# Ledger of designs, part 57: designed miniproteins, single chains

Each design is a single chain, and the fold is of that chain. pLDDT is the mean over its residues in the fold that is shown.

## One batch from the design tools (miniprotein)

Design m1971
Fold by ESMFold2-Fast:
Structure m1971 (fold): chain A 68 residues (1-68)
Amino acid sequence: DLIREAREKYGDEFAAAAQALKLPAETPATERAIRAGEALGLPLLGEGLALALEGKTEEAEELIKKAE
């Protein structure tokens, strides 16, 4: 499961980046993932995780695979 592996490998870094950005509480989880990815220099991984949150599992896995 590429999505699970990506969350295990990068989850702490993405959480820290999202916290550092101090985004409004109402910011969607998908937007948080994209912004965290941009801040970390991992934009494809952020987009892939956002697609996973939308239930677009196949598209998410392809972007995560390209990011690695």
Scores: mean pLDDT 79

Design m1972
Fold by ESMFold2-Fast:
Parts: C-alpha cells; structure tokens; sequence
Structure m1972 (fold): chain A 56 residues (1-56)
C-alpha cells in the first residue's frame, strides 16, 4: 500500500487504544500480535518499523 506510514501508525494506535480499554488480556495480546504482523509486512522504513515496535 502507498500509505505505509499511515498503516503502521494505525496499528500502533489500535494497540494503545486496546491497552487503555478494559479489555481482557487475551484480546490485547491478539491486537498486539496483529499490529506486529502489520508493521513487519509493511513497506515502511526500518527506522519507522523499529520505533513502532518499541511503542508496543
């Protein structure tokens, strides 16, 4: 996708929102796993990916 930075940003935002919510830990873990896959498979710069993964 051409908007890889927006994709990575959305993945990080989803994890932070899940952590701020009163969701069961297994749902938070699933969101984090999905976000890591999205970040890893994105065409974003390695620095952007590393920063996003560090934010998780």
Amino acid sequence: MKDTAAEVEAAVAAVLEARASDLPQYIVDAVELAARVVIDLSDADEETKAAALAAL
Scores: mean pLDDT 77

Design m1973
Fold by ESMFold2-Fast:
Formats: C-alpha cells, sequence, structure tokens
Structure m1973 (fold): chain A 62 residues (1-62)
C-alpha cells in the first residue's frame, strides 16, 4: 500500500500538480483505505492525467 501511495505522489509531482492537490488525493486514499486493485486503478488514472476520475474513484470506496 505505502509503495503505491509513494508512486502516485511521485507521478503527480512529475506532472506538475501542486502539493495541495497531491495532499488532497493522498489524504482521500488514506481515509477511504481502498484495496490494492482500486489503488492500482487510481495510479493508472493519475498516469493518464485523469485526476478528476482518480479522485472520484478514491472517494467512491467505503
Amino acid sequence: MDELLLEIERIMRSQGYPGSVIGFLLDTIRRAKPDEETLRRVLDLVRQGRLSDAIDLAVSVE
């Protein structure tokens, strides 16, 4: 889990997102505690530059 969160953060920084946006997504994931499959999907959406879709997916988990 922590490794995937670090990779999401690294990719977002490389894409030029501000720390506030990165922090928002990471805090959303930490609170939602998605499974590894969902985290990998969030990572793939972030890699594609689909930040809104990544946030929506992270928020949709219980």
Scores: mean pLDDT 79

Design m1974
Fold by ESMFold2-Fast:
Structure m1974 (fold): chain A 115 residues (1-115)
Amino acid sequence: MLSELEKNAIAFVLLASATPELLSDVSEALAAENIISKNPIYLDFSKPREENAKEIAKTLGLKGVPESLNLITPSDSKEEKIEKALENLDRVLELNPEVDGELAKEKLKEVIAKI
């Protein structure tokens, strides 16, 4: 079973990486998988993406944020969305070693399949 640590890592990757056009689909997919029900996250699009990423990480209790994330766009194929999300998750896991990377990766693939 996923702990809050795995859920928070998945929520961070998708919310920090998705372009604004995908955020509705991302939020719906995260809610369907019971990932964000306890942690309402609000994004301020007047702020730079890097600043929003830091605020999301702080809200979710992550120890650090990667220097860069691959952007997930509506133009990406399902395979490209999965590849970018997994690469972003690997970067998060380097800074958050207490997260179960195997469980987080499997669940992230399942969530992306719904987007």
Scores: mean pLDDT 78

Design m1975
Fold by ESMFold2-Fast:
Structure m1975 (fold): chain A 78 residues (1-78)
Amino acid sequence: SAERKKKVEELVEEFKKLIDEAIKSIEEGDWDSFNKYVEEIEKIFKKAKKELSDEDLKEFVEKIKPYIEKLREKVAAA
């Protein structure tokens, strides 16, 4: 349904914003803010697992994978 697609897109957008903030925190050397954003990222992922169907969760995971990989690369380079 349109409502289910909207829910997935909203969670993806929230996840992306938190990843961008986490990366910015790494670039600024602000590890306290980085840890805060990582905790918020984990909360969004836990929310998605609880609220989404298996099909919608797979779509969510596929859409966020590039952002997770970007964050991992930034952490490895720090």
Scores: mean pLDDT 85

Design m1976
Fold by ESMFold2-Fast:
Structure m1976 (fold): chain A 98 residues (1-98)
Amino acid sequence: ADAAQRAELEKILQALKEKEVLLEGEVTADGKGTLTAYLDGKKIATVSGPADEPGNLSAKGTVWYTKDNQLVIRNLTVTKTTAAGETETIEYDNVVSG
């Protein structure tokens, strides 16, 4: 399972190289979190798991691979809205997978 899912994710990430990706996150009141990736308005991946607090997360950026095989998201804008209606927007020039 892990090897097949990793291969599919790597294929998706290579197809997203230098492309704009929209990430949307939702945490339901029952503590279930879902993160969905969209390319050109089409859902390409969904990940679900436990999450601490209800809220929404939206992120937009361009996916980039370096020569050192690191994943970089450029011009990343993240907007987080809590269940209390508090909204915070954070901008990053580059985010590198470590």
Scores: mean pLDDT 62

Design m1977
Fold by ESMFold2-Fast:
Structure m1977 (fold): chain A 83 residues (1-83)
Amino acid sequence: SSLQELLARLGALLDELQRIVDQWVAQSTDKRLNSVLLATLAVLGGAYDFLKERYERNSSLDGTEADVRALIQQTEDLIAQLQ
């Protein structure tokens, strides 16, 4: 389904963001910024897990596809800011 493909894309983007954050943290001595980046990554990952569980239980497209697209946009925006 299109929602399954969007969830797969979001998972791949989160894996890319994890690599970028790991590189940032390895090069940065700013402990506060590093903590914020790691916390943001954890929040985005938690939101992904929640949406994936919701998809698996409900098969409902109302709101879930929009929520996945919004999370994709947030993840892409953060990747762009860090590159």
Scores: mean pLDDT 83

Design m1978
Fold by ESMFold2-Fast:
Structure m1978 (fold): chain A 85 residues (1-85)
Amino acid sequence: SEALYKKGLELLREGQRERDYEKIREGIELILNSPAASEATKERVKTQLYTGRLLREIGDAIDENATDEELKKRVAEIKAEIEAL
């Protein structure tokens, strides 16, 4: 339903703001399981989430003076999380 889709978007946005993986995951699951979301919308959400989160995590890694190895690990974890959805 549209209500589930809206709830999914709200959880996703809140999770991204708070860096809360569980909220991000729940939000995406609601969107992916919503009849109101088209296949194209679901693919777009995954792509946008991956791109946005990747940029934020890279920024955070730079601010934290993370090593190349730590950055590679974070990127791999983000890919695995998004692909598992």
Scores: mean pLDDT 76

Design m1979
Fold by ESMFold2-Fast:
Structure m1979 (fold): chain A 88 residues (1-88)
Amino acid sequence: MISEEGKKALKELIKKLRPDWSDEEIEEIVEGLEKILEELLKEANGKHSEIEVYAALTEAFMEELPKAKSVKEFLENVKKRARELLNE
Protein backbone atom coordinates (compact mmCIF):
# COMPACT_ATOMS: atom_id res chain seq x y z
CA MET A 1 0.00 0.00 0.00
CA ILE A 2 1.10 3.56 -0.73
CA SER A 3 1.26 5.80 2.37
CA GLU A 4 -1.01 8.87 2.71
CA GLU A 5 2.07 11.12 2.39
CA GLY A 6 3.18 9.16 -0.69
CA LYS A 7 -0.29 9.54 -2.26
CA LYS A 8 -0.15 13.34 -1.74
CA ALA A 9 3.34 13.54 -3.28
CA LEU A 10 2.22 11.41 -6.26
CA LYS A 11 -0.87 13.63 -6.85
CA GLU A 12 1.33 16.77 -6.85
CA LEU A 13 3.77 15.14 -9.31
CA ILE A 14 0.94 14.14 -11.70
CA LYS A 15 -0.56 17.68 -11.50
CA LYS A 16 2.82 19.17 -12.54
CA LEU A 17 3.42 16.71 -15.41
CA ARG A 18 -0.22 16.58 -16.66
CA PRO A 19 -1.94 19.93 -15.89
CA ASP A 20 -4.57 18.95 -18.51
CA TRP A 21 -6.00 16.29 -16.14
CA SER A 22 -8.69 17.06 -13.52
CA ASP A 23 -8.41 16.35 -9.79
CA GLU A 24 -10.92 13.48 -10.26
CA GLU A 25 -8.76 11.94 -13.03
CA ILE A 26 -5.63 12.29 -10.87
CA GLU A 27 -7.41 10.55 -7.95
CA GLU A 28 -8.40 7.69 -10.33
CA ILE A 29 -4.74 7.36 -11.42
CA VAL A 30 -3.47 7.17 -7.82
CA GLU A 31 -6.07 4.50 -6.94
CA GLY A 32 -5.29 2.62 -10.18
CA LEU A 33 -1.54 2.70 -9.54
CA GLU A 34 -2.05 1.31 -6.01
CA LYS A 35 -4.09 -1.59 -7.47
CA ILE A 36 -1.44 -2.22 -10.17
CA LEU A 37 1.29 -2.27 -7.49
CA GLU A 38 -0.69 -4.85 -5.46
CA GLU A 39 -1.21 -7.03 -8.58
CA LEU A 40 2.48 -6.86 -9.57
CA LEU A 41 3.62 -7.76 -6.03
CA LYS A 42 1.29 -10.82 -6.08
CA GLU A 43 2.55 -11.84 -9.56
CA ALA A 44 6.20 -11.47 -8.44
CA ASN A 45 5.57 -14.25 -5.86
CA GLY A 46 9.22 -14.33 -4.71
CA LYS A 47 10.62 -14.14 -8.29
CA HIS A 48 11.31 -10.39 -7.95
CA SER A 49 12.16 -8.25 -4.93
CA GLU A 50 9.78 -5.50 -3.76
CA ILE A 51 12.43 -2.94 -4.85
CA GLU A 52 12.51 -4.43 -8.39
CA VAL A 53 8.69 -4.20 -8.61
CA TYR A 54 8.71 -0.55 -7.43
CA ALA A 55 11.51 0.28 -9.90
CA ALA A 56 9.64 -1.30 -12.84
CA LEU A 57 6.39 0.50 -11.95
CA THR A 58 8.24 3.85 -11.58
CA GLU A 59 9.95 3.44 -14.99
CA ALA A 60 6.64 2.48 -16.67
CA PHE A 61 4.93 5.47 -14.99
CA MET A 62 7.57 7.95 -16.24
CA GLU A 63 7.56 6.49 -19.79
CA GLU A 64 3.75 6.36 -20.21
CA LEU A 65 2.53 9.49 -18.36
CA PRO A 66 3.44 12.04 -21.12
CA LYS A 67 2.05 9.77 -23.92
CA ALA A 68 -1.38 8.84 -22.53
CA LYS A 69 -4.55 10.38 -24.01
CA SER A 70 -6.78 9.17 -21.15
CA VAL A 71 -6.56 7.85 -17.58
CA LYS A 72 -7.74 4.40 -18.76
CA GLU A 73 -5.06 4.26 -21.49
CA PHE A 74 -2.39 5.39 -18.99
CA LEU A 75 -3.26 2.69 -16.42
CA GLU A 76 -3.44 -0.06 -19.09
CA ASN A 77 -0.10 0.99 -20.64
CA VAL A 78 1.68 1.33 -17.26
CA LYS A 79 0.53 -2.18 -16.24
CA LYS A 80 1.71 -3.72 -19.55
CA ARG A 81 5.06 -1.89 -19.53
CA ALA A 82 5.80 -2.74 -15.87
CA ARG A 83 5.14 -6.44 -16.63
CA GLU A 84 7.48 -6.27 -19.67
CA LEU A 85 10.25 -4.70 -17.55
CA LEU A 86 9.85 -7.41 -14.86
CA ASN A 87 10.06 -10.18 -17.52
CA GLU A 88 13.33 -8.89 -19.07
Scores: mean pLDDT 81

Design m1980
Fold by ESMFold2-Fast:
Structure m1980 (fold): chain A 93 residues (1-93)
Amino acid sequence: MVKPLTPEQRAELERKLEEAKEAVREAQKLFDEKEPELSPELKRKLNSKIVAAQILVVAAETSISLGDVEGALNSAEGALELSEEVKKELEKA
């Protein structure tokens, strides 16, 4: 049975979610700015990662709503990791 979130747990999850949302926004912005210079293969790869990161942000929001602390953390961390991978690949391109 899922226990209700404590105020402290909610604040931590909301902070992590905001970090993930900002990372996804930054990755999307860099992708849009560099898109005309990217190869078709790299565009598909990076766009897929950005979409996956966006889905993970929604999953994290849903997990917070359901009181699923572990699911929320895993989804938010996944979104952060994918966003950082996109930014690193764009810096190399």
Scores: mean pLDDT 83

Design m1981
Fold by ESMFold2-Fast:
Structure m1981 (fold): chain A 67 residues (1-67)
Amino acid sequence: SEGVTFLVRFPADVSEETVREMVESYGGSFVELSPTEFLVGVPASKAEEFREAVAALGGEILGELRL
């Protein structure tokens, strides 16, 4: 499989614009589920770097689906 989908929670002080810019930098896409929860798809080759970027922003990965 070539993609990974993450359910991610970010701190309330992280803006949707910050999330968008970060996700786009990894060639991904996202859907906002709430002000702090996002469903994010990234290429499998970028999944590790994305996990590190989430942690760097104080975010938490609530779930992961590899496709």
Scores: mean pLDDT 83

Design m1982
Fold by ESMFold2-Fast:
Structure m1982 (fold): chain A 79 residues (1-79)
Amino acid sequence: SEKVKKALREAAKEGNELAQSLVDLIDRGYSFEDIKNILVQAAKRLGLDPKKVEEAFENDNEEEIKKILKEMEKRIREG
């Protein structure tokens, strides 16, 4: 959970608008389950594997979350 938070904050600092929105929700006290569910839904809408999002949260995998956020941002900009 702390590594996922770190990944989100770093992606937000790099200009990822999705990551910034999620950081804002975390700072307002939204649960990690809420954040995970938002990213799972975003993955589904963008044609990404939602299971990869769930696994990255379960494993607190900073690098995987960063890769997911970068790919989502790319697809949002191209859509």
Scores: mean pLDDT 85

Design m1983
Fold by ESMFold2-Fast:
Structure m1983 (fold): chain A 64 residues (1-64)
Amino acid sequence: MSEEEFEKEVWIAIGEMIAGLAKSMGKKDAYEKIQKLVDEARQSETVEEARKLVEEAIKIFNES
């Protein structure tokens, strides 16, 4: 696995943790939006794209 592949997996893992927290806190709308962004990050071709999607997920969580 390349360093870039590892970094992408780390960002996806962060997104999954944030989604789990939103779900546990009963933030259904935030959870659905975060999960969609995490799914898009999994389909991304680059670490930069995955990072931007996960950063948006973190923003949604903080604003929810």
Scores: mean pLDDT 83

Design m1984
Fold by ESMFold2-Fast:
Structure m1984 (fold): chain A 68 residues (1-68)
Amino acid sequence: ADEVLAEAGRIYDEAQKNKDKLKPEDVKKVEEAVRKAFRATSQGNVDEARKYVEEAKKILEKALEKAK
């Protein structure tokens, strides 16, 4: 369970670290997906939380690729 929260936190931190390189809308999408993961975890919906973590990770990866 804590692993999902740790992963979500890492994705959030990476987005914030690269905030100046990313489009504001992409940062917002990552933050939204991370918030949904935290909410799902707090509700005991680990599978849903993992889905949102995976989504946030993909959004961040694509945004970082576009920033090159």
Scores: mean pLDDT 80

Design m1985
Fold by ESMFold2-Fast:
Structure m1985 (fold): chain A 88 residues (1-88)
Amino acid sequence: RRRLEEAGRRLVELALRLVRESENVLRAIGAALRVIGLVLDAERLLERGDEEAARERLREAAEYLREVAEEEGLEDLVREVEEVLESL
């Protein structure tokens, strides 16, 4: 549970960093909101004891964030998102 909560916090931080570093701020905000929504869903699943479903939501959030960061050319952000994926 604690590792999944940590991964969720890290994904929110990386999503906010996407907004800060992206040249397309409006697209980045939309992406960050989706990532945050998935992390909040994972949090609710963890509170109900469904760690597997929570992990799937976090993987979905990380994969989506990786794709958007890659499209925006943010290679350092892509690497940090991949580190979160490896921790899941």
Scores: mean pLDDT 85

Design m1986
Fold by ESMFold2-Fast:
Formats: structure tokens, C-alpha cells, sequence
Structure m1986 (fold): chain A 76 residues (1-76)
């Protein structure tokens, strides 16, 4: 699952935040955009992963097209 994949990966925090900032303006759903803004406030990788998992749990497949480039581009 997407949640299992996120939890299994090692993510570069700085790269993930750069990609989140790039994707954020393309998100039309205000609630999903708010979730992405919350993810940008992550202070470490563990908190980032928890917030990305929460986005998948809350928005399901609607979050996946926006999260895929962030996760794939942030693998350490």
C-alpha cells in the first residue's frame, strides 16, 4: 500500500519540503492543500512520514497523484 511504501522509504527532509512547495500551488482542494502546508512544518523525517501517511488516510487516492512525485523525488 502507499502507506507501507512511505513507511519503508528513507526520505530526505529538505528535498521533500522543496517538492511539497512545488506541488502545493497545483492542488485545487483547499483541505488537501492545508494538509500539504501542515507537512511542510515537519521538523524531521519521522514527523514528515507521519504527516504524509495522515494525508493518505484522510484523502485516499485523491492525495496519491500529488504525493507520488514528492515521495519518489525525496528517496535518500
Amino acid sequence: SAIDDINALTLDLARAKALLRRVLPTIEDPALAEGFRRALEARDEAQLKALLVELVRTFGEAALPHLEPVVAGSVA
Scores: mean pLDDT 85

Design m1987
Fold by ESMFold2-Fast:
Structure m1987 (fold): chain A 97 residues (1-97)
Amino acid sequence: SSAEEQIRRLLDEMRRIVEESTALSAAQKERLLRAIESALDAVDRAAKSDDPILKQTLLRMAATVVLQTFEEAAAATGSEDMRRAARLAREMLAIAS
């Protein structure tokens, strides 16, 4: 639950960065917000699981997808806010591992 809470906080901050960004197109924002929502669903499923292996696998998979998506956005935009969001996603993967 502590890991899930930390990951939710990071996802919430990444959502705020995406919503406030002026470097992203509407399509890019939609893609990033969809990735965040999918990750939040995975965190909720992990939190409800009593299987520690399944829990870790769900969190790690979600973190990996979010990291890849934000690294692509950072590379495409060259913006500091997207680089910061990618760093938060990397922190999320470290917590999930």
Scores: mean pLDDT 88

Design m1988
Fold by ESMFold2-Fast:
Structure m1988 (fold): chain A 80 residues (1-80)
Amino acid sequence: AEAEQERREERFLALLREAGASEEKLELVRRLLDFAREQGFVPDLDALTEEQLRALAKRLAGIPVEELRKALEELDKIKA
């Protein structure tokens, strides 16, 4: 269900924060997830166990903010 996917996304963002992601990084990830949903691509986060979700969050927390910003800039160009 859509509500279940939204709750899963919020859980994932909370795990990213726990893994040391900055508020800026969390905002960029949230915007990327929103864009993916608008394009009809939904990450299957609900298929992951809590341990797998934590591991993924730690990996994303390690991605430089600059790299995430670049990805969002490219998506914004398509959207604008």
Scores: mean pLDDT 69

Design m1989
Fold by ESMFold2-Fast:
Parts: C-alpha cells; sequence; structure tokens
Structure m1989 (fold): chain A 67 residues (1-67)
C-alpha cells in the first residue's frame, strides 16, 4: 500500500532527523562550537551510542525501500 510506504518514510525521516541532531551535537562539540545547552561527556557518549545503534537500523530501513 502506498499509504504504508508513506508512513514508513515519515518514520524513517523522523529517525533520520534524530540521527542528524545527535550527529550535529557531536560534531559541534568536537569543533568547539557553542550549543544552546552544554553538552556533557555523558550526553556525548549517549549521542555517539545512539548514532552507532540507530544508524544501522536506519540504513536497513533505507535499503528495504530500494528493494
Amino acid sequence: SLEKELEERKKLTEEAQRYIDAGARVAAHEAGVKLPEELTPEQLERDRRYLDEHFDEIKEKAKKYRE
């Protein structure tokens, strides 16, 4: 169903946005850019873990759309 595909795309887009946000925070911290909230070492580790764990999931979902 096209509607199911659109729903999956919306979910993937939201997951990709969360991934982008986490990556942006990590990159900004590494570049020494000031963020609205201070990025603690614990938050940085959580963001890195989120990137590692969820990037694989996002890649698998994106591959499914191509097949």
Scores: mean pLDDT 68

Design m1990
Fold by ESMFold2-Fast:
Structure m1990 (fold): chain A 90 residues (1-90)
Amino acid sequence: MSKEEAIREAERALEEARRALEEYLELKKNGGSGTKITGAALRVIGNALTAVLYGRQAGKEVGAQFGKEAAELIEKIGGDGEGVRKLGAA
């Protein structure tokens, strides 16, 4: 995979994670079911981790940046942002 392709895949995954976060926050605000809220949270986590892994393939600095962005999204759903940030930097 080229560096450019890896960056594109990371950006796509991060965008999906952001959309899932918006859904999560709307469900919590509007009294959505626990199952739907959990499903949105899992989509944030999965897409955020995917963004970090593709970011790492693009290079150490790119991985660190996507790790920071992904960590912020995961922290907004109550997850461990530190672990995700470290994953991006590795």
Scores: mean pLDDT 85

Design m1991
Fold by ESMFold2-Fast:
Structure m1991 (fold): chain A 80 residues (1-80)
Amino acid sequence: MEKEVEEAKERISEEHEKAVEENLSPEEMVERLKPLLEERFEKEKALAKEKYPNDPEYVKEIEEEMKELIKDAIEKVKKA
């Protein structure tokens, strides 16, 4: 996995830990994490297009998977 994607994952994890330590509400946690998750999605999408330019189906599958992961993460934070 590209370093930029891994860095985005680490930033999400660190920001989540800080939000927990600050006792933020679920809504505040979502507001803080959403832009980081969106940043990770854009980096992953760009990487997929660069690595697999001749495989548009695979790129679409990655885009759909990342979109579902972002949605799931947001819902999980809201329920916590």
Scores: mean pLDDT 72

Design m1992
Fold by ESMFold2-Fast:
Structure m1992 (fold): chain A 75 residues (1-75)
Amino acid sequence: SAAEVQAEIKRLAEKAKEALEKGKVDEAIKLFEEIVALMKAYVRADPSLSDAQKAELEAKLDATLAEEKAKIKAM
């Protein structure tokens, strides 16, 4: 369900924050990659979205991940 996916994303985000607070940059990056993978799987499974809409949303998720990884690596 959407609620289960949202709860899992929240748990991963909390783990990523903890990893960053502990200086575990590589662990935090891996957790953000897992969050984006979950979001992409959810987008792909949505029957209300066209293939073009799915591709656009996945591209935006990839761009956001790249920006967050760059920010974390600069810390």
Scores: mean pLDDT 85

Design m1993
Fold by ESMFold2-Fast:
Structure m1993 (fold): chain A 88 residues (1-88)
Amino acid sequence: SKKEAREAIRKGKYEEAEELLKKLSKEERVELFREILERYKRSLELARQAGFPELVREGEEVIKKVEEALRAAEEGDVAKAVEILKKI
């Protein structure tokens, strides 16, 4: 399920996450990666508001990688999406 895939990602169990994501529809995968992206964008905005320039720079690089993972998920490339996410 989408919940199990999210939990595997949260725990850093990327091999399990890839297998779970492959069992989801493309729509469910895209939704999950969009949720991950929105969480990171929220964290980045909080860092900006708090005045932590180093965390802002790190957050912008992470956002870029999550956007690349989302694009891979939208293209149906689950393995690539997980590989990119693992590098975060």
Scores: mean pLDDT 86

Design m1994
Fold by ESMFold2-Fast:
Structure m1994 (fold): chain A 80 residues (1-80)
Amino acid sequence: QEELKEKLLKKIEEGKKEIDEMLKNNEPVEKIQEKIKKAENEIQEILDQLDLSSPLGKEAAKKAIEWRMEALERYNEHLR
């Protein structure tokens, strides 16, 4: 389970970095949305393997939610 948490955190960091680069490069909003969706799917696949009732699983789920909120906030700022 600890290895899955580390994998999840790595995927979150990779997703943040890729979305930030796409925003800096003024990529089309459709491509940014596709990247966010792909990252969400990869994160969800890892979450499905975690025991979310455990303290470790709850921490991992919280990090995934925080990442999702940050990604959406950055995307919304780009649209302004």
Scores: mean pLDDT 74

Design m1995
Fold by ESMFold2-Fast:
Structure m1995 (fold): chain A 95 residues (1-95)
Amino acid sequence: SVTDGTRGILEGQRYTLLESIRWILETLPPDEALREITRLVQQFVDQLQRQIDYYESQGNLDSAKVVREIGEDFIREVHELQEKYGLPPVEVPPL
């Protein structure tokens, strides 16, 4: 289904991005890590918001919900990683 396909693609993107964020947290100085993570998170959240808006415009509320849930889970996991590494949470608008 479109919902299943959307989930698979976005979960793959989420996994890759979380791995990149983990590497950034382990390798960069805190201020530089926060700037780079903020940039990456904002780019992904912006992509997800555009996909939510698109699905809602098509009346595909099930796919919009899947995208929102993936985004919310991603933001939570980023915040958990930031807390673990002693960094302040990135500020993102609600999805």
Scores: mean pLDDT 86

Design m1996
Fold by ESMFold2-Fast:
Formats: structure tokens, C-alpha cells, sequence
Structure m1996 (fold): chain A 61 residues (1-61)
């Protein structure tokens, strides 16, 4: 696929890998894991939206 799609997929994969490793390495309880997962999901969604918006603006310029 194109570079934008690859960048978005890589961001998602990196976020999942880092989250899983961080939860394992820091011995988080279930409540902390749920809260962190939700926070990461929101941040990833915002970053994906930003990347998409930047690409759309660049295409119009």
C-alpha cells in the first residue's frame, strides 16, 4: 500500500507492542492496565487523525 497507509499501520503495531511490554515490565494491576490501554487508544486515534489530516492538507496544497 502507499506510504501513508504503511505509516499508520506501523504506528498501530508499535503502540500495541510498547504497551504490552510496558505493562509486563511494570507489573501493572488490572485497573492500571485498563486505564493505560484506554489512554493509549485515545492517543493513537488522535495521532492517526492528525496524520490523515496532514496528508489531506498536503494534497490540497
Amino acid sequence: SDALQQRQEQLKLDAVRELSKWMRDNDLDLDEQAKLSQEVAVRVRQELERIRAEAERAALA
Scores: mean pLDDT 78

Design m1997
Fold by ESMFold2-Fast:
Structure m1997 (fold): chain A 87 residues (1-87)
Amino acid sequence: SEQLKRIEENGLKFRELMLELVEIIKKEYEKDKEKALKEIKEKLIEFYKEQGKEEAAKQIDEEFVKEIAEKLLEEAKELEELKEELE
């Protein structure tokens, strides 16, 4: 799988990207959704271009970014709930 190969090659960079995207969701998504989506899109495109995956970068459209943002928002909420249960 090309996805698994990407994770193996760029595991740390991918983790860093995901953490940055979650922070964008936490800081901006509820206050300025359009700005948050734009920033997420730019970071995803930059990441794939840096990895030499220009075709993957071209496939990143507004609908894809919205789907990723929604998934990250749910993940961020689940992590916050788990944190509250542990405290």
Scores: mean pLDDT 73

Design m1998
Fold by ESMFold2-Fast:
Structure m1998 (fold): chain A 70 residues (1-70)
Amino acid sequence: SSRIKKLEEMVASNEKSIKELQKKIDELKQQGDSVKNQILIGFLQFVIDTSTYLKEKLQSKIDELKKQEK
């Protein structure tokens, strides 16, 4: 359905954003262990964790809708 396709597009977009944030964490880790870098890494990890949680909620909704159609 068009609704399932839209939710799948949202999940794909969220996955791309998570990968980009993970690359930023990896770059910060290579720059050294300064307090500023540790704080920034912690903040970015929090954003990744929150985005992952939302992605899992969207995926659960997609799976439920697919069960109703199949």
Scores: mean pLDDT 84

Design m1999
Fold by ESMFold2-Fast:
Structure m1999 (fold): chain A 81 residues (1-81)
Amino acid sequence: MEKEKEELIKRGDELVERASRLFEQARAAGNEDLARKYRELMLDAGEVIAALRSGQISVETAKKRIDELEAELDRLEAEAA
C-alpha cells in the first residue's frame, strides 16, 4: 500500500511536470486550445495527487485516474506532432 501510493504520487508529479512543459510550449506557439487542455490535465493530475495524499481516494481509484491522464497526455502530444 505505502509503496504503491508513493509510486502513484511520483507518476502524478511526473505528469504535472510533463503537462506543464507542454502547456508552456503550446502557449508560446499561440495554440490556446491545446494550452487549455494541457492546463486542465495538469490541474486534474494535481487534484488526484492531493486527494491520494489526504486519503480522500483509494490507491485503486488514483491508479485508474493517473493511467487515464497519462493516456490523454500521450494522445494530445501525438495530435500536436
Scores: mean pLDDT 84

Design m2000
Fold by ESMFold2-Fast:
Formats: structure tokens, C-alpha cells, sequence
Structure m2000 (fold): chain A 86 residues (1-86)
């Protein structure tokens, strides 16, 4: 699994992503969610809990993008979910 330092970084990225969603900054939220994805994908053996945190965070970005009617952001969030499952 991720080191303690990497897990704290992942949690920090999730919190930043949520903050950006609340501010209506969907593009910023997508950038932070991508950083979470890159962090877990760079690890040779991420734990299911780490993957679930990333998945749920991306799903929140997708929900926010749908609420705003931002078709490009919806597409990018769906792409991030597919990349997580690959």
C-alpha cells in the first residue's frame, strides 16, 4: 500500500478537490483529481481503500460537472474514472 506520507498527500488532494467543487472551480477540481489518480497509479500495489478514495472524489467532480452542464468537464471526469479502472 501507499506510505503514510503518500496517504496523507492523497487525503490532502481529496480535500482540495472538494474545496474547489464548493467554489465552482470544476477545472481546478479535475486537475487535483488527476493528481490523485497519478499518485495511486504510480504505486505498484495501491490498497482498495486508496482506489476507493480516488474513485469517490472523481465521482464528486463528475456530479458537480453534470450540475453545471459542463460537457467537457463531464467527459474529462469520465476519462479519469476509466483510467482508474485500467
Amino acid sequence: GLSRKERLELIGLALRTIGLILDGDIKGALEEARRMLELVKSHPNPEQSDLNLVRRTIELVLEAAKKQGDQEAIKEAEKLLKELES
Scores: mean pLDDT 88

Design m2001
Fold by ESMFold2-Fast:
Structure m2001 (fold): chain A 67 residues (1-67)
Amino acid sequence: SAAAEARGLEGLALASPEQRALLREIGDKLREIGDKTQKYIDEVKEALEKGDLKAAEEARRKWAKEG
């Protein structure tokens, strides 16, 4: 199955301790980026639902600066 083969290839990529540590570090960094961007998306969404265009623009500036 494609899913089992993909996991097998991922397991081969983790064969060395160095590769395993690197992939874990990449995963942690991607999680942090996702959490940060999701926060700003939520801020824009809430501001738009309330009709607060100034708050929405402020959140968009945070996106431009942070991610």
Scores: mean pLDDT 66

Design m2002
Fold by ESMFold2-Fast:
Structure m2002 (fold): chain A 81 residues (1-81)
Amino acid sequence: MTIIQQAMDYMRQGNSIRFRRYMIQAIRNGDHDGTIDMVRRALQSSNPSVRRAATRVLRRALTSPDPRTRRRARRVLDRYG
């Protein structure tokens, strides 16, 4: 099972703490595309704790050393924030 799939399962369970932890690990591992897609889904969650966790992951993506990740994160923030 991939880190992103585990993050998705925790999002479905409403486990915002583990969702955030696995998403941050995905950013560290360089899975920027999967991370940004999951943040978009989590920001639309009916669970406020999951949306808050997604916002924290998004803020971390905005400070990524990868310029592409920062631009994608900014576009998500501009659309959903």
Scores: mean pLDDT 78

Design m2003
Fold by ESMFold2-Fast:
Structure m2003 (fold): chain A 79 residues (1-79)
Amino acid sequence: VGEEQVEKLVEKIEEKTGDKRVRELVEELREAQRAAEETQSEEAIQRAIELAKKLLELLVKAGLIKREDYEKILEEQEK
């Protein structure tokens, strides 16, 4: 996913939920994903998963994904 696609997603979530912290959460997730890739530490991986779960919950609240899709993505992240 490109930076432009992430920005458009953030804007849609912020419009639907009214939560302006979405951009910060996406930035934290990107940093956590990079740290997990570079260090491969369990702590960095767990942090990335936690942030991804929070973002997915916001996507469900925004109506962009269904709760069933959220559960499926969660299962793939916990492999």
Scores: mean pLDDT 72

Design m2004
Fold by ESMFold2-Fast:
Structure m2004 (fold): chain A 110 residues (1-110)
Amino acid sequence: KGVELAKEGNYEEAYKIALKLYEEGNLEEAAKTFSILADKGNAEAANNLGTVLAILGKLKEAADYFYKSAKLDNSVTSASTALQLAKKAGASEEKIKEFEELLKKSLAER
């Protein structure tokens, strides 16, 4: 249902359903709905997807979604989490530098 609502463009209702699925521990369905919303530019959905992916041990994908959230929302917390997860996942030096620059930018824009 969350996936269907997100595909229909009902992003607000899709987000509410995804959040409820996450709270109920249905991580797979929550991740699917958050993924569609994150791809549409929803920073909160990108952040929540990052959290779900990290819980599932998918650290590289989690880092990418926290990075996406930070780019959309200028969140220092999301940028910092993205950098920490990228380092833990063994990301390339180029990717780590990209994440460090985003963190510096988010700190300066506060």
Scores: mean pLDDT 84

Design m2005
Fold by ESMFold2-Fast:
Structure m2005 (fold): chain A 86 residues (1-86)
Amino acid sequence: DEAARLAALEAYFADVEAWVRANYASFSAEERAQLRATVEAAIARLESGAPVYDPDGRPLTPAQRALAVAQLRRLLELLEELDRQA
C-alpha cells in the first residue's frame, strides 16, 4: 500500500526532525556543517534519478522520492533556523 509506505516515510522524517531539534545545540560547528552537507547530498542523489532503496530493498516510488526531497528541504530550513537562533 503506497499510502502506508508514504506515512511510514513521513513518520521517519518527523523522528529525524525531533532528534535534530533535541541535539543540534550540542553539535560542534564541524558536526553542524557535516549534517548540512549530508542532507544536501541526499537531496542531490534523489534529484539525480539515482536508485534509492527502502530498508526492505525496494526502490523508492516517484511519490516517495518527492516526499523525501520535500522533507529533506524542510530539514535544511530547520538547520538554517537553528543556526540563526544560536
Scores: mean pLDDT 83

